Designed miniproteins, single chains, continued (3). Designs and how they scored, part 78

Each design is a single chain, and the fold is of that chain. pLDDT is the mean over its residues in the fold that is shown.

## One batch from the design tools (miniprotein)

Design m10702
Fold by ESMFold2-Fast:
Structure m10702 (fold): chain A 65 residues (1-65)
Amino acid sequence: SHMEKLKKELEELREKQMEIGKKVVQLAAEYRETGDPEVFEEYKKLLDELAKTGVEASRLHLEIY
């Protein structure tokens, strides 16, 4: 059903957010140790992706509930 499809998409977005969140934590730790500007650029890109997935998850949540 349409609702089951939306619920599955929401679950997949939550899993994606958890994985991105783990990488953000790892990159923050690496940047604190190295000060590498390339690490910081990757960190910023993942933060942007995390924000975008959060907006999409919120939209789906409002459509489902």
Scores: mean pLDDT 87

Design m10703
Fold by ESMFold2-Fast:
Structure m10703 (fold): chain A 82 residues (1-82)
Amino acid sequence: MEELEKLIEEGVEKINNAKDVKEAIEIMKQLTEEAAEKLSLEDTRYLIGKMNLQASAKFPDATKEIGNASAEALKEAQEKIK
């Protein structure tokens, strides 16, 4: 299986099972760090977007917090991939 597809599936599944928004954000951060080691910046950005959508669907009252975490994860990935 393509690595990006595997990470998206893992991220969506883990976020669906997250007990709270803090756990969802931790999952997003961990998988983004893994993606930044193995994938391009574009693929890592795509993964972040997919995880953001799933987390926001599960925790609609925390969309701003999830969005901020996504922006932070992308910034860290950009610094790591350079």
Scores: mean pLDDT 84

Design m10704
Fold by ESMFold2-Fast:
Order: structure tokens, then C-alpha cells, then sequence
Structure m10704 (fold): chain A 94 residues (1-94)
């Protein structure tokens, strides 16, 4: 499950990058949000904040700051307080 989820995250980041390159902001944001949410699920399954940091770092390197920030904000919005704090910390540390 973890390996399949990681593969899905990498695919979603690439789809977000491609969509943004094509000027499709809504599609880029959709895939970036999926990648961020699955990064949070990876944190939940592994207990390892470094996994979340690596997902967010790859996303930050692949999409614009606007798409990255919007995806992170969505993940924070749907998270509980403890998870939201972990997401903010991970985003600040990359």
C-alpha cells in the first residue's frame, strides 16, 4: 500500500506539472491537491514526517508557488489540528 501510494503521488505531481505547463490551472491544482492529500496519508501510515517533506519538496520543485501553496492550504483545511501543524512544519522545513 505505501509503495503504491508513493507511485501515485509521483504520477499526480507529474500530471500537475504537465497541466500547469499547458495552462490548465484547475487541473494542475486538482492533481497537486491529490498529491498533497496522499502525502498526508503517507505520513499517517508511516509516522515519518520526512516522507511528507519529500512529497512536498518534489511538488514545490515541479509546480508554481501558487499551485503549491493552494494544494498545501487545502491539505491543512481538511486535516485535524495535529495533522495541520505537521503539514505547516513540513512545508516550512523544505
Amino acid sequence: MVEKLLEGVEEDIEEARRAEEEGNYDLALYYARLAALNGVELLRLTGDEEVLREVLRKMKESVSEEIFEAAVETAIFVADEETAEAIRRAAEEI
Scores: mean pLDDT 86

Design m10705
Fold by ESMFold2-Fast:
Structure m10705 (fold): chain A 62 residues (1-62)
Amino acid sequence: SLEEERRELAIETAKRLALLKAKEEGMEDVEVEVRVEGNTVTAVARAGDKEIEVVLEVPATP
C-alpha cells in the first residue's frame, strides 16, 4: 500500500540521515538501528561511545 511505501521510504531516509550525520561527526565503523513506533521512525547511529539519533514522522493520510 502507499502507506507501507511511505513507511519504507521514511525508514531508508532516517538510516541515510543517521549515517550522514555520523560521517560529519567523524564516526567510524558505524552501526545503525531503526525503531518504528506508530508514525515515528527513529534511526540511531552508534560507534563506540558516540551515538546520533534521527527521528522522522511518517505522514498519515486521513
Scores: mean pLDDT 79

Design m10706
Fold by ESMFold2-Fast:
Structure m10706 (fold): chain A 85 residues (1-85)
Amino acid sequence: AMEEYDRVISRLEAEAKEAEKNGDLQKAADYYTRLGFAYWLKGDYRRAAEAFEKSAELYEKLGDTGKANGYRVFAEQARAKAAAA
């Protein structure tokens, strides 16, 4: 149900923001990645793109260039889907 996605999204958003505020870049990156996929599954491609871009930025700060580049590609794909809607 749509309500189930909204509850999952709310929890992931809160956890991502808390991890980011606490300087836990690895947890923040993991939560923003999960948030991006949750928005994608809901069909909210604009917010999916924002979450993937944030995840990519955090992985870049962690030195994980492979994951950073991968999630930037997901962000671009999400933006393309949002523009086509």
Scores: mean pLDDT 84

Design m10707
Fold by ESMFold2-Fast:
Structure m10707 (fold): chain A 63 residues (1-63)
Amino acid sequence: GTLAAGIERATGVRLTDEEARKVIEIVKKNRDLSGEELAKAIKEETGVELTPEQAERILRAQG
């Protein structure tokens, strides 16, 4: 879907549509976190591994 394609363009990471939705929900709820804290939250809640820079790129793309 469009969310998964957007994440792949921003980070180079390929996600399923379900994983992409969950990642975006976490990002939207945690806009005040650092990239490191955001990457940790994403991993703990979804199992998706992102670098702090990749997590920040997703956050910037949503803002």
Scores: mean pLDDT 82

Design m10708
Fold by ESMFold2-Fast:
Structure m10708 (fold): chain A 96 residues (1-96)
Amino acid sequence: KAEELKAQAEQIRQQSLDLAGSVSPEYRQEVEQRGQEAYEQTIRTYRSETLGVARSALVSSQLTYQYTGGSPEAQQLLQQATQIYNDVFNSEAFGL
């Protein structure tokens, strides 16, 4: 289950990068950098790879949403990333 959520989060992160890149290469680079920072900070704090990837996907999707001006595609990615992050956090915090 954790590996499935990790794979889904990684896919959303990649889709967020691609969508931001379709607006500008500078937005792609910023989303990539901020997503990587979120991943590294989460790993340092929680020592969870799955949570790190889920947090990276969430931050990436939030920035892509801003850079696309709230496109429907970006809204969908943000919603999916938020759900996965919550599922991972609840699973690790409460053993669900």
Scores: mean pLDDT 85

Design m10709
Fold by ESMFold2-Fast:
Structure m10709 (fold): chain A 107 residues (1-107)
Amino acid sequence: LTPEQEFLLDLLRLHYLVKEGKKLIENKASREKLRAFAEEMLEVVDRLIAHPLLSPEEKAALQKIKDTLRKAIQALDEGNYDEAVKYLKEAVEQAEKLLSRIKERYK
């Protein structure tokens, strides 16, 4: 894959993760499912942060999403389900807003 193709695939993965995250939160998924979801989203976010096609502002937004996801994982590990769900919801909303901004730039 070219770097551009890898970038588009990671954006597509993030888009699907936003949809899946909303579904998991609405359906009150288990701690194990939420943790696996958060770890998968972190992996995609880390790959996007490393990508040269993103602006510094977009990378800063991804870093904020990463920090929020790590707080969600910590809350899950501490048995604080409600706090973890709040952080996951915030991370999903942050990712959705970022994807909307990127889409506007790539007409």
Scores: mean pLDDT 86

Design m10710
Fold by ESMFold2-Fast:
Structure m10710 (fold): chain A 84 residues (1-84)
Amino acid sequence: FKKTLIVVDILDNGEENEELGKKLAEEIPNAEVYSALSALEARAAVEKALERGDLDKIIAIGGSGVQEAVREVAEENGLPVEVL
């Protein structure tokens, strides 16, 4: 049992980003959506998911700060990441 974590930046263009995250979660089995107000929150969400040991893939939606924070954590841990 593996999960896809969808990290959504809600500070910059949050309404559109949340709608996209919601649509993706409907299509992906075992998808979990996390709404982040900052790059720090986005990074923390990924780190917590990694600690659970059930994370398969990460999708980051939003501004460059959140995307880069998520990408860094994913690369450090050898996880696939998509940015939208």
Scores: mean pLDDT 81

Design m10711
Fold by ESMFold2-Fast:
Structure m10711 (fold): chain A 101 residues (1-101)
Amino acid sequence: SSEHTLKLLLEGMKGSPRLRALVLAAIGANSGALEEALSLIKDPELREVAREMGDMVEELIKEFGGVSLSLGDLIRVAEIVLKEGLEAGREYLREILEKKL
């Protein structure tokens, strides 16, 4: 199930707390539950980085009329942010959202 898949993905990310935080924020932002998602992040530095990610996702979803993203899209954006930074993730997310219009 999607719930089981999400639990396995988050468990697999235990070795990368930063990636886990970014993915949680992206999922929260996509579902309108960003503050709830951020409350699950206990490390203040990771929570700050996750907030920047969540704010970016919320901003772009709002700009594109509230289009929902798949779990795979959210994970890919988080991976790009982790490796290449927030701006690279923003550009990738914009491209995905433009294709959904």
Scores: mean pLDDT 81

Design m10712
Fold by ESMFold2-Fast:
Structure m10712 (fold): chain A 69 residues (1-69)
Amino acid sequence: EEKEKEFEKLVDAGIGVVRLAAQRSPEAGRRAAEAFGDWVKETFGEEYGKKALERVQAALDEEIARLAA
């Protein structure tokens, strides 16, 4: 539970950073999402890295869609 709670807090922070980067440019958002996913993979392992990447990529896609509307 403690590891899951820490992971959730980190993903929330990562989503915030990715959204801010995407507001500057979609490419900046993509780079931020990839960097965050890679960092989580190295720190927490492959499964957590995949989950983190999926969640920040979903947030990135939503932010890009919002900016395009």
Scores: mean pLDDT 82

Design m10713
Fold by ESMFold2-Fast:
Structure m10713 (fold): chain A 99 residues (1-99)
Amino acid sequence: MEKLKEAIELAEKAAEYFEKALRRSNPQGIPLLEEALRAVKKAIDALKSGNVEEAIQYLEKALEYARKALEVTSPEAQEDVKKAIDYLEKALELAREAL
């Protein structure tokens, strides 16, 4: 399905931005960004296997950690985290439409 393929591509973009943010983050942001990245990777695996409901849960978990990371991460990482959040929100919308 086109929507699932697009959701995967958007989630993969979010993962890329979380990896960029991790390289630039202060120590306080790192654990939250690592949890966000872990959740996104699990969401991508779930989307690829057709487990859309599980993918939605992991995308929502990734957004929760990402928003918490924004509050504590360094200014250099904030822009990358904001882009990751934007891609995650779009991936989540498409995943919900694919149900």
Scores: mean pLDDT 87

Design m10714
Fold by ESMFold2-Fast:
Structure m10714 (fold): chain A 95 residues (1-95)
Amino acid sequence: MEKALEKAKELAENLLKLFKEEKKVKNAFMRIIDEETNTEFVIELSEEGEVEIHELKTDLELAEFYRERAEKEPDPLVREALLRIAEAAELAAKE
């Protein structure tokens, strides 16, 4: 997975650069879930406009990540979506 993540970051950075040439990018978000381990890889655009990759190994980590991300999200529709993911992960973490 390390080599795949490095290539994913490069591709995401290149894709974002191409979009920024023609469009004003407000948000970019991708989720990759490994079904064997349930590890979630989140590729996102930071507030600084840089591509970040997060590895979330547990339901608790996933819940904390999406809760924090939702609080920082200026778009109310995206914020609600992130909050619902966090709530679902919080319920799973308690079981």
Scores: mean pLDDT 75

Design m10715
Fold by ESMFold2-Fast:
Structure m10715 (fold): chain A 81 residues (1-81)
Amino acid sequence: EKAERLSRLLEKINGEKQPSPEEIKEWVKRNAEAAKKRKVDMEELKKKIEEELKEVRELLEKRGEEELLEAAELLAELLLE
């Protein structure tokens, strides 16, 4: 499950208790609903996030920040659901 995996990655990165999977799901749901309420074009938003994530992936791979890269990818996927 994406929210549980993200919670575990954040704990590894920060070394402390992170938001629970349930809190992450609620946060994602609220932000997705806010975007829909603002009549954001979700298909254009998805493309923009995918393009930005590609650039972030290249930068984080160059820096060797694999766990942070995986956390960013999981967060982007959760926001686009």
Scores: mean pLDDT 66

Design m10716
Fold by ESMFold2-Fast:
Structure m10716 (fold): chain A 79 residues (1-79)
Amino acid sequence: SSELDERLEELRRKSKERTREELLEYFRKIKEETEKLRETGEAEEVFEKEVESLREIEVEYRGLSEEFFEEVLEEVLRE
């Protein structure tokens, strides 16, 4: 059982790391695409809308932790 527990923890860790990398890429892409819309004066509002759409998919439908989602979002916002 201990070997199985270690394997499950390893798979969970790797899955979380992969999800983190994918979320970072998505948030950076949203930020980049939003910057292209700064001419409209609504870049921040568009960014927030896209982030909420991603939150609905990842957190509500796919069951990702809200805390994890916010942690990754804050990392991109600090860039």
Scores: mean pLDDT 77

Design m10717
Fold by ESMFold2-Fast:
Structure m10717 (fold): chain A 65 residues (1-65)
Amino acid sequence: AEAQAIVERFRRELERLGYRVVDVRFENGTLYVRLEASTHQFAAAALHGIAFGIETGYSVRVERV
């Protein structure tokens, strides 16, 4: 399914970049991501989320735990 593929793609890309991803889920066109990161790393991850949203057309919300 497209939703599962999008979740797996974004998780894989963030993990490849060295982020500790806690959870990724997709609900009603929005991709929700929770990760462990420093403030600086979180800012970078949020920018990746914005870029991914522009490329895919989905809303992306990144949350630091």
Scores: mean pLDDT 77

Design m10718
Fold by ESMFold2-Fast:
Structure m10718 (fold): chain A 84 residues (1-84)
Amino acid sequence: MTPKQKALNALFEVVRKILSKATPEQAEEIRKIAGEISKLLSKMTPEQAEEVLKKLQELNKEVDTMSPDEAIEKLRELVEELKK
């Protein structure tokens, strides 16, 4: 599996956990942000994708105790970090 595929799988795992706790409105925002991260990942080198994977793995450890709003803010922070 490529680093990009691993990062996408980690993203979808984080999203799935957050969506299990989210309202419909929060779910729409989460899917929108996840789409933006996925689009950014599609343009990355394997090395950049490995860095994103690490950040998503760190987030995945924390999301089980986060509110959906906190998780949305963490995902937005990640989008801004991925914009170069």
Scores: mean pLDDT 82

Design m10719
Fold by ESMFold2-Fast:
Structure m10719 (fold): chain A 85 residues (1-85)
Amino acid sequence: MKYDYEKALEILAKSKHPGLRALAEEFLKDPDRFAIEVSFIITTKKPISKRTEVAEAVLKLFNGEDMDELSDEEREAVKIIFPNV
């Protein structure tokens, strides 16, 4: 079921996982720039953002490494923001 985009960001911002909180914070500051940075991280496997924690969180989520540690609500929010995870 689809969630509201703003609700997904709020869920991630309140996460106990520091990488997910950083993701939500950066997305809220500049969504267009963040989308470009995430695309490069996924494609090249290299951090291009000054927010290294965000880059690591994105890579781990795409590799499935942290998904089992997330709550169902956090996993749903991640999939709304990053449909390819």
Scores: mean pLDDT 62

Design m10720
Fold by ESMFold2-Fast:
Structure m10720 (fold): chain A 81 residues (1-81)
Amino acid sequence: SELRAALEEARAALAASTASEVEKQIMQLSIEALERALAGDREGLEEKVLELARLAGEHLGKEIPEEEARRLAREEYELVQ
């Protein structure tokens, strides 16, 4: 599947990354979010997306409101299932 291929590419990119510690943490959370979605763990997905949104807001200035982060996680879960 496209999502499984994306997960494999993301893992390879993280392993080869020379990015900052914060950027690696963001990549790791993104990988974990996709893993939760593929595993059918809706609550775990929402938790990881909220952590990702918070960290990105703090370090990259890309803040997403909690309500929108939860909505995006739910939409992603429905698309994966």
Scores: mean pLDDT 78

Design m10721
Fold by ESMFold2-Fast:
Structure m10721 (fold): chain A 56 residues (1-56)
Amino acid sequence: MLAGGQIAAAQAREGGGDEAVAEAAGKSGTLMEKQTGDPGAGAQAGGRVAREAGAG
């Protein structure tokens, strides 16, 4: 899984926080899915957290 690991690491670093950003995005996604019942809403929330962190 070297290729997958390299790609994942690059994307996480671009987000500016490695596992920290991924963890926050995951938690936001889980909460949105539980409240809305829509997995798409969770994905959108997670993506926003990652983009906001990377934009700074």
Scores: mean pLDDT 55

Design m10722
Fold by ESMFold2-Fast:
Structure m10722 (fold): chain A 108 residues (1-108)
Amino acid sequence: STSDLIKMLNKSLDLLNQAAKKIVNKDFDGFFKLIDEVLTLLQQILSASTDPQIRAELEAAINNLEHTRELAELYEKTGDVFTLTLALTHVASVGATLHLIINRLKRM
């Protein structure tokens, strides 16, 4: 149902917020665990979604989050604060996309 998809999206937003706190504290294991959980949830939402616009936005969010994971791996290896800033910017971008999807679902 639409209500179930909104609940899964809100859970994804909460997990993304927790992930951002983990990476800032250099808890890389905590960060990757939370990001992998979000990726699993977004794939489940995508497979349950029929609207082409929502599907496209979910696919973009998944791709962006996979890139965020790669940036976090680079940050773990290098300690480069600029790479951390990019990773956090991508997390925020995914969050914004999920809020957009929630608003679309509420209007359906």
Scores: mean pLDDT 91

Design m10723
Fold by ESMFold2-Fast:
Structure m10723 (fold): chain A 83 residues (1-83)
Amino acid sequence: SLEEDIKLLEAFKKEVLKYLEEKKIPYDKEKIEIGLEQLKDLLEAGEVSLETALKAFGEALKEVYGISEEELEEIRKKAEEEA
Protein backbone atom coordinates (compact mmCIF):
# COMPACT_ATOMS: atom_id res chain seq x y z
CA SER A 1 0.00 0.00 0.00
CA LEU A 2 1.04 3.65 -0.33
CA GLU A 3 1.12 3.98 3.47
CA GLU A 4 3.49 0.98 3.78
CA ASP A 5 5.68 2.34 0.93
CA ILE A 6 5.96 5.75 2.65
CA LYS A 7 6.80 4.04 5.98
CA LEU A 8 9.59 2.06 4.30
CA LEU A 9 10.99 5.17 2.57
CA GLU A 10 10.98 7.06 5.92
CA ALA A 11 12.61 4.07 7.69
CA PHE A 12 15.24 3.93 4.93
CA LYS A 13 16.08 7.63 5.50
CA LYS A 14 16.33 7.00 9.27
CA GLU A 15 18.78 4.09 8.75
CA VAL A 16 20.83 6.17 6.25
CA LEU A 17 21.20 9.03 8.77
CA LYS A 18 22.13 6.49 11.48
CA TYR A 19 24.76 4.93 9.17
CA LEU A 20 26.29 8.34 8.34
CA GLU A 21 26.44 9.27 12.06
CA GLU A 22 28.00 5.92 13.06
CA LYS A 23 30.63 6.20 10.28
CA LYS A 24 31.25 9.90 11.13
CA ILE A 25 30.63 10.91 7.50
CA PRO A 26 29.80 14.65 7.22
CA TYR A 27 26.31 15.12 5.74
CA ASP A 28 23.69 17.78 5.07
CA LYS A 29 20.57 16.57 6.89
CA GLU A 30 18.40 19.30 5.31
CA LYS A 31 19.37 18.23 1.76
CA ILE A 32 18.69 14.56 2.55
CA GLU A 33 15.27 15.44 4.03
CA ILE A 34 14.37 17.70 1.06
CA GLY A 35 15.33 14.92 -1.37
CA LEU A 36 13.22 12.39 0.54
CA GLU A 37 10.23 14.78 0.66
CA GLN A 38 10.42 15.21 -3.13
CA LEU A 39 10.46 11.41 -3.59
CA LYS A 40 7.51 11.03 -1.17
CA ASP A 41 5.55 13.65 -3.18
CA LEU A 42 6.24 11.75 -6.43
CA LEU A 43 5.26 8.44 -4.79
CA GLU A 44 1.99 9.92 -3.43
CA ALA A 45 1.22 11.38 -6.90
CA GLY A 46 1.76 7.92 -8.46
CA GLU A 47 4.60 9.27 -10.64
CA VAL A 48 7.18 6.73 -9.35
CA SER A 49 7.20 3.27 -7.76
CA LEU A 50 8.77 2.57 -4.36
CA GLU A 51 11.61 0.69 -6.14
CA THR A 52 12.30 3.69 -8.41
CA ALA A 53 12.31 6.07 -5.42
CA LEU A 54 14.68 3.83 -3.41
CA LYS A 55 17.04 3.41 -6.40
CA ALA A 56 17.11 7.19 -7.06
CA PHE A 57 17.77 7.92 -3.37
CA GLY A 58 20.45 5.19 -3.16
CA GLU A 59 22.21 6.41 -6.31
CA ALA A 60 22.41 9.97 -4.91
CA LEU A 61 23.82 8.61 -1.61
CA LYS A 62 26.47 6.60 -3.51
CA GLU A 63 27.53 9.68 -5.52
CA VAL A 64 27.49 12.22 -2.65
CA TYR A 65 28.61 10.12 0.37
CA GLY A 66 30.39 7.14 -1.20
CA ILE A 67 28.07 4.56 0.40
CA SER A 68 28.59 1.18 -1.30
CA GLU A 69 25.82 -0.87 -2.93
CA GLU A 70 26.46 -3.58 -0.29
CA GLU A 71 25.96 -1.09 2.58
CA LEU A 72 22.78 0.28 0.94
CA GLU A 73 21.38 -3.28 0.77
CA GLU A 74 22.11 -3.72 4.52
CA ILE A 75 20.44 -0.35 5.25
CA ARG A 76 17.38 -1.43 3.25
CA LYS A 77 17.09 -4.71 5.22
CA LYS A 78 17.22 -2.78 8.52
CA ALA A 79 14.56 -0.35 7.24
CA GLU A 80 12.28 -3.26 6.22
CA GLU A 81 12.58 -4.70 9.76
CA GLU A 82 11.48 -1.35 11.31
CA ALA A 83 8.72 -0.46 8.79
Scores: mean pLDDT 84

Design m10724
Fold by ESMFold2-Fast:
Structure m10724 (fold): chain A 70 residues (1-70)
Amino acid sequence: SAREAVRRLEELTRSGRGAELPREERVELIVRATPLVLEEYIEREGLPEEERERLRAEWEAALARGLAAL
């Protein structure tokens, strides 16, 4: 789940062990965590549905570029 992916990322960050994971596994964790992070932002900002859909697409594109840089 997205929440479980966030929890794993936080644990890896706290322990400093994130770099020891295979890159593919790190990418999968980030991809799974993205929906939760984005939804928390949307809830905080109170964005309308049309803006939410656009923002989701933009974040997915930005994430894909970031993952390509790993």
Scores: mean pLDDT 70

Design m10725
Fold by ESMFold2-Fast:
Structure m10725 (fold): chain A 87 residues (1-87)
Amino acid sequence: MSLAEKIRKALEAGKKLAKEAEKDGSNQVLVFEGISEKAEEFGEILKRMGPRYQPLADEFFELSREMREKAEEQKKRKEEEAEEAKA
């Protein structure tokens, strides 16, 4: 019913999507980057809404950071392959 409950559902959906992407085993960089970007956006909005939303904002920022780290790791591997293909 509340906006906070809907936003928490979105956080849960994002975490589930990340797990599904890992299970797929293909190139997940775009998925992780997309989740990271959206999670950071929601975290920023919640932070601006005030201190009552800070714990939820922190969870979104944590998700964004974790997804960004995973994307960077996979992107580095893909960049190595792309560099070889360019050479």
Scores: mean pLDDT 74

Design m10726
Fold by ESMFold2-Fast:
Structure m10726 (fold): chain A 98 residues (1-98)
Amino acid sequence: SSRVKEIQELNKKLEESEEEEREKLIKEQIVERAKELARQLAEHDPRITEEELEELIEEIDKIYEEAVREGVEVEELARRIEEVIEKFLKKHKIEPPP
């Protein structure tokens, strides 16, 4: 019974560690994908200045840092990043990607 409890605790810790690592990777992917989208938009639209691109990337980084600090869920991080990108696109009269 003691050995069974020890195995159960180890499995639980492993599952929790794997879930935390997976969530971290998903959050990092969302951020990198958003930054890549921003760079591609700036590269194809001459209305977007290098300064405006830098400001957008800095805002995305700030949202990520705040989300990590607050312990927000992946869905909330994605929502916040989507909102900042949509505001940027609307400012430049660019339609958001589907």
Scores: mean pLDDT 77

Design m10727
Fold by ESMFold2-Fast:
Structure m10727 (fold): chain A 54 residues (1-54)
Amino acid sequence: LDEEIEEGMILLVRGTLVAIGIPKELADEIAREAYEAMKNGVPMEEVVEKALKR
């Protein structure tokens, strides 16, 4: 799909995680993993929640 959509979604998820207190580096990694998992049929919200527990 569009690269602009991919970047926008990653930035949105990263920004949300940073807003709740997650460090920028960790938030960026979680956002990337969530987007990639969503492309493989896994809900982003579940991936984000699981990754936050690491």
Scores: mean pLDDT 74

Design m10728
Fold by ESMFold2-Fast:
Structure m10728 (fold): chain A 67 residues (1-67)
Amino acid sequence: GPELLELLRQHALELALAKAVALAREKYGADAEVTAERVDDTTILVTAVVDGERHEERYSVPELLAA
């Protein structure tokens, strides 16, 4: 029913956000301050701060879920 579809959408978004954060930590290291947010239906923006330097990366939600 519609309730199940909404729960699946929420879980998919949570999984995509978690994967994006994990990829950024793998790239920038454990000392990086990493935040991730959904900016549109298909895109997550990740901001990583390392030694006061700000890095921004965009990830595709479908690609994150396929990985």
Scores: mean pLDDT 80

Design m10729
Fold by ESMFold2-Fast:
Structure m10729 (fold): chain A 115 residues (1-115)
Amino acid sequence: MKKTATGSGSAEVTVRPGEDIRELLRKAGETAAEKAIESLKAQGVKVDENAVRKAYREAIDKAIEQAAPRLRPGDKVRVSVAISVTDDEVTVHVTIANAETGEILGQGTATVKLP
């Protein structure tokens, strides 16, 4: 319990016709990541937000690359972010799922070493 702390958050969005799906997913993921960071802070965890943002960008880009081709206008999507912090590194895991069916459309993980 004292070597690894985990925070998580999620956000839901609906794909509209003519919308930039990749940008929509990134914005939803940013909201989910902010909730995950707040969860870690509520646990008394010191968060290196620059390391988290770097890992998040790598993880979300991997998840979007898988999910974006599978999405259509009218789809409801849940973006979930889990952040794990140790003394040595930050790991961010992003899952993009259909909010109505629970089908996983894309996922990505990235790890950044702490200075």
Scores: mean pLDDT 83

Design m10730
Fold by ESMFold2-Fast:
Structure m10730 (fold): chain A 100 residues (1-100)
Amino acid sequence: MEKEEKIKKLIEEMISLLREARARVTDPALQARLDGIIAKLEELSKQKKPNIDEIKSVVDEALRVLREAMERDPARRKEFQELAKKIIDIYNEIIKLYKE
């Protein structure tokens, strides 16, 4: 698989995790923020060579939303922590591809 195809797949995996997070979030404001983040990632996934700083910005925003979700719903804290960890792991894989 070409580098560009690997990056696209990783962004698509991140979108899937954020859709899972959105389904677990009950706060309408956090849902709207997640919808915006997902839309940005979908646009980045259409680009042959998305800008890594734009990916980082979207990931940072996603992690902030997940942190707020953990604070608003302590019963779901572990689930949101596991989603955040998976998103960080995917982002680190994307970074490695950009450094190669």
Scores: mean pLDDT 86

Design m10731
Fold by ESMFold2-Fast:
Structure m10731 (fold): chain A 94 residues (1-94)
Amino acid sequence: GKREAAIYLTAAGLSVTAARWYADQGKVDEMREAARTAAGNLEKAAEIFEKLGDKKASQAYRNAATAAREASDQGPEKLPEAEKAVRDAIKAGD
């Protein structure tokens, strides 16, 4: 349900915050791992919203997962897009 999605979203938010901290410290490998963790948690939230019939929230979380994965694959220059997509997904889930 929505409570389970909120747990995954909280985990994703913490992972994105960790990715930003690692990027600021020049720790690119740790940033990539944190962004990958965020992507996985956002995909789990998207699956839950899809099962609830909330297509808008599900698509917003899938878009956020894609942006987080791009940050993991392409590096810290993609992190601002991931941070924005996560904020947009949180608003869509409300």
Scores: mean pLDDT 86

Design m10732
Fold by ESMFold2-Fast:
Structure m10732 (fold): chain A 84 residues (1-84)
Amino acid sequence: AKAKELVESAIYALLGQRIRKENPELTGESPEKEQEMLEKLKKLYEERAAQRDEMIAEVRAILRKHNSAEAVAEWEAVVAAAKA
């Protein structure tokens, strides 16, 4: 159960980076803007639910770009646990 929540959190983080890049005015300097960001994230997540495996692969690619071998291994373990 917690592994599934971690995968969802990582996907939300990925989508949040995209929304922040496209909406710099929503950068999290206030709780109100952070909540607006989270609402946009939830809608985008629901729209892209069919692309969940692609989003998981995007997170993996980002971790590899930062040469974070331990983070990649941890991500793979969390994804496997969430799929079980």
Scores: mean pLDDT 70

Design m10733
Fold by ESMFold2-Fast:
Structure m10733 (fold): chain A 94 residues (1-94)
Amino acid sequence: SAADRQFWVDLALHELEEVLEELKKIKDKEEQKRLANRFTEGFIKALRALAAEDPELAAEVAAAMIARLQEYSKENPELKEILDEMIARIQEEL
């Protein structure tokens, strides 16, 4: 249902928001990269599993994630390199 689809999008965005706030608190670039990479790897695995069952929903979730990452990159230019890498990896799965 539309409500079930929106729930999945909102859940993915909620998890992303938590990671983005954590990245803002980390001062070490290598530690930021480790957190971003760990999250991105987990997300891509989940996205691939979702795409096998509902490719349209997987595309919607990925698009919402990319849009949020692009927004945060503009608001937090110090994270741009890390966020752009996350975007590129997610786009490769589409």
Scores: mean pLDDT 87

Design m10734
Fold by ESMFold2-Fast:
Structure m10734 (fold): chain A 83 residues (1-83)
Amino acid sequence: MEEELLKQVRELVEQLQKGIDEWQEAKEKGDEEKVKESQQRIEEIGKQLDELMQKVKELSEEATKKAFEIVAPVLQRLKELEA
């Protein structure tokens, strides 16, 4: 179960990274509609990731630390986008 949850965390992080890439491409092209769609997708994936992280926290502190390590790069990237 822990391995399955961590795998889901990795999959959501990959989807979130792809969503950010799509948002950046849309921004460069000046496609305001696609920028908005990409932002909504990023928010939806982020919410799913938060729910999954809550489940990981219920398993153990060790699993939680591993999950945070997986999530850290994408959280840093999201913070840079808000600047």
Scores: mean pLDDT 80

Design m10735
Fold by ESMFold2-Fast:
Structure m10735 (fold): chain A 81 residues (1-81)
Amino acid sequence: SAAEAQRAALRAQAEQLRAEADKYIQEGEEVIKESTERAKKSKDKEEANQLLEEGTFQASKNYVKADDLRKEAAALEAKAA
């Protein structure tokens, strides 16, 4: 039916948004990993802390984007119910 096709399309769109959100989370985790490795190589505690803070700040932008995408996906899933 047309209604079943519409619900399937909404669920497919939600799934794609969730996959994009997961990619942003993974990119954020990589930023944290890189910052942690740079901090580990630093012999200066203040420099190490600054590198970790900068990495956390950059990763936070990815996490906000992921959260927004997940909220959009949830809204589409609610419409498909």
Scores: mean pLDDT 90

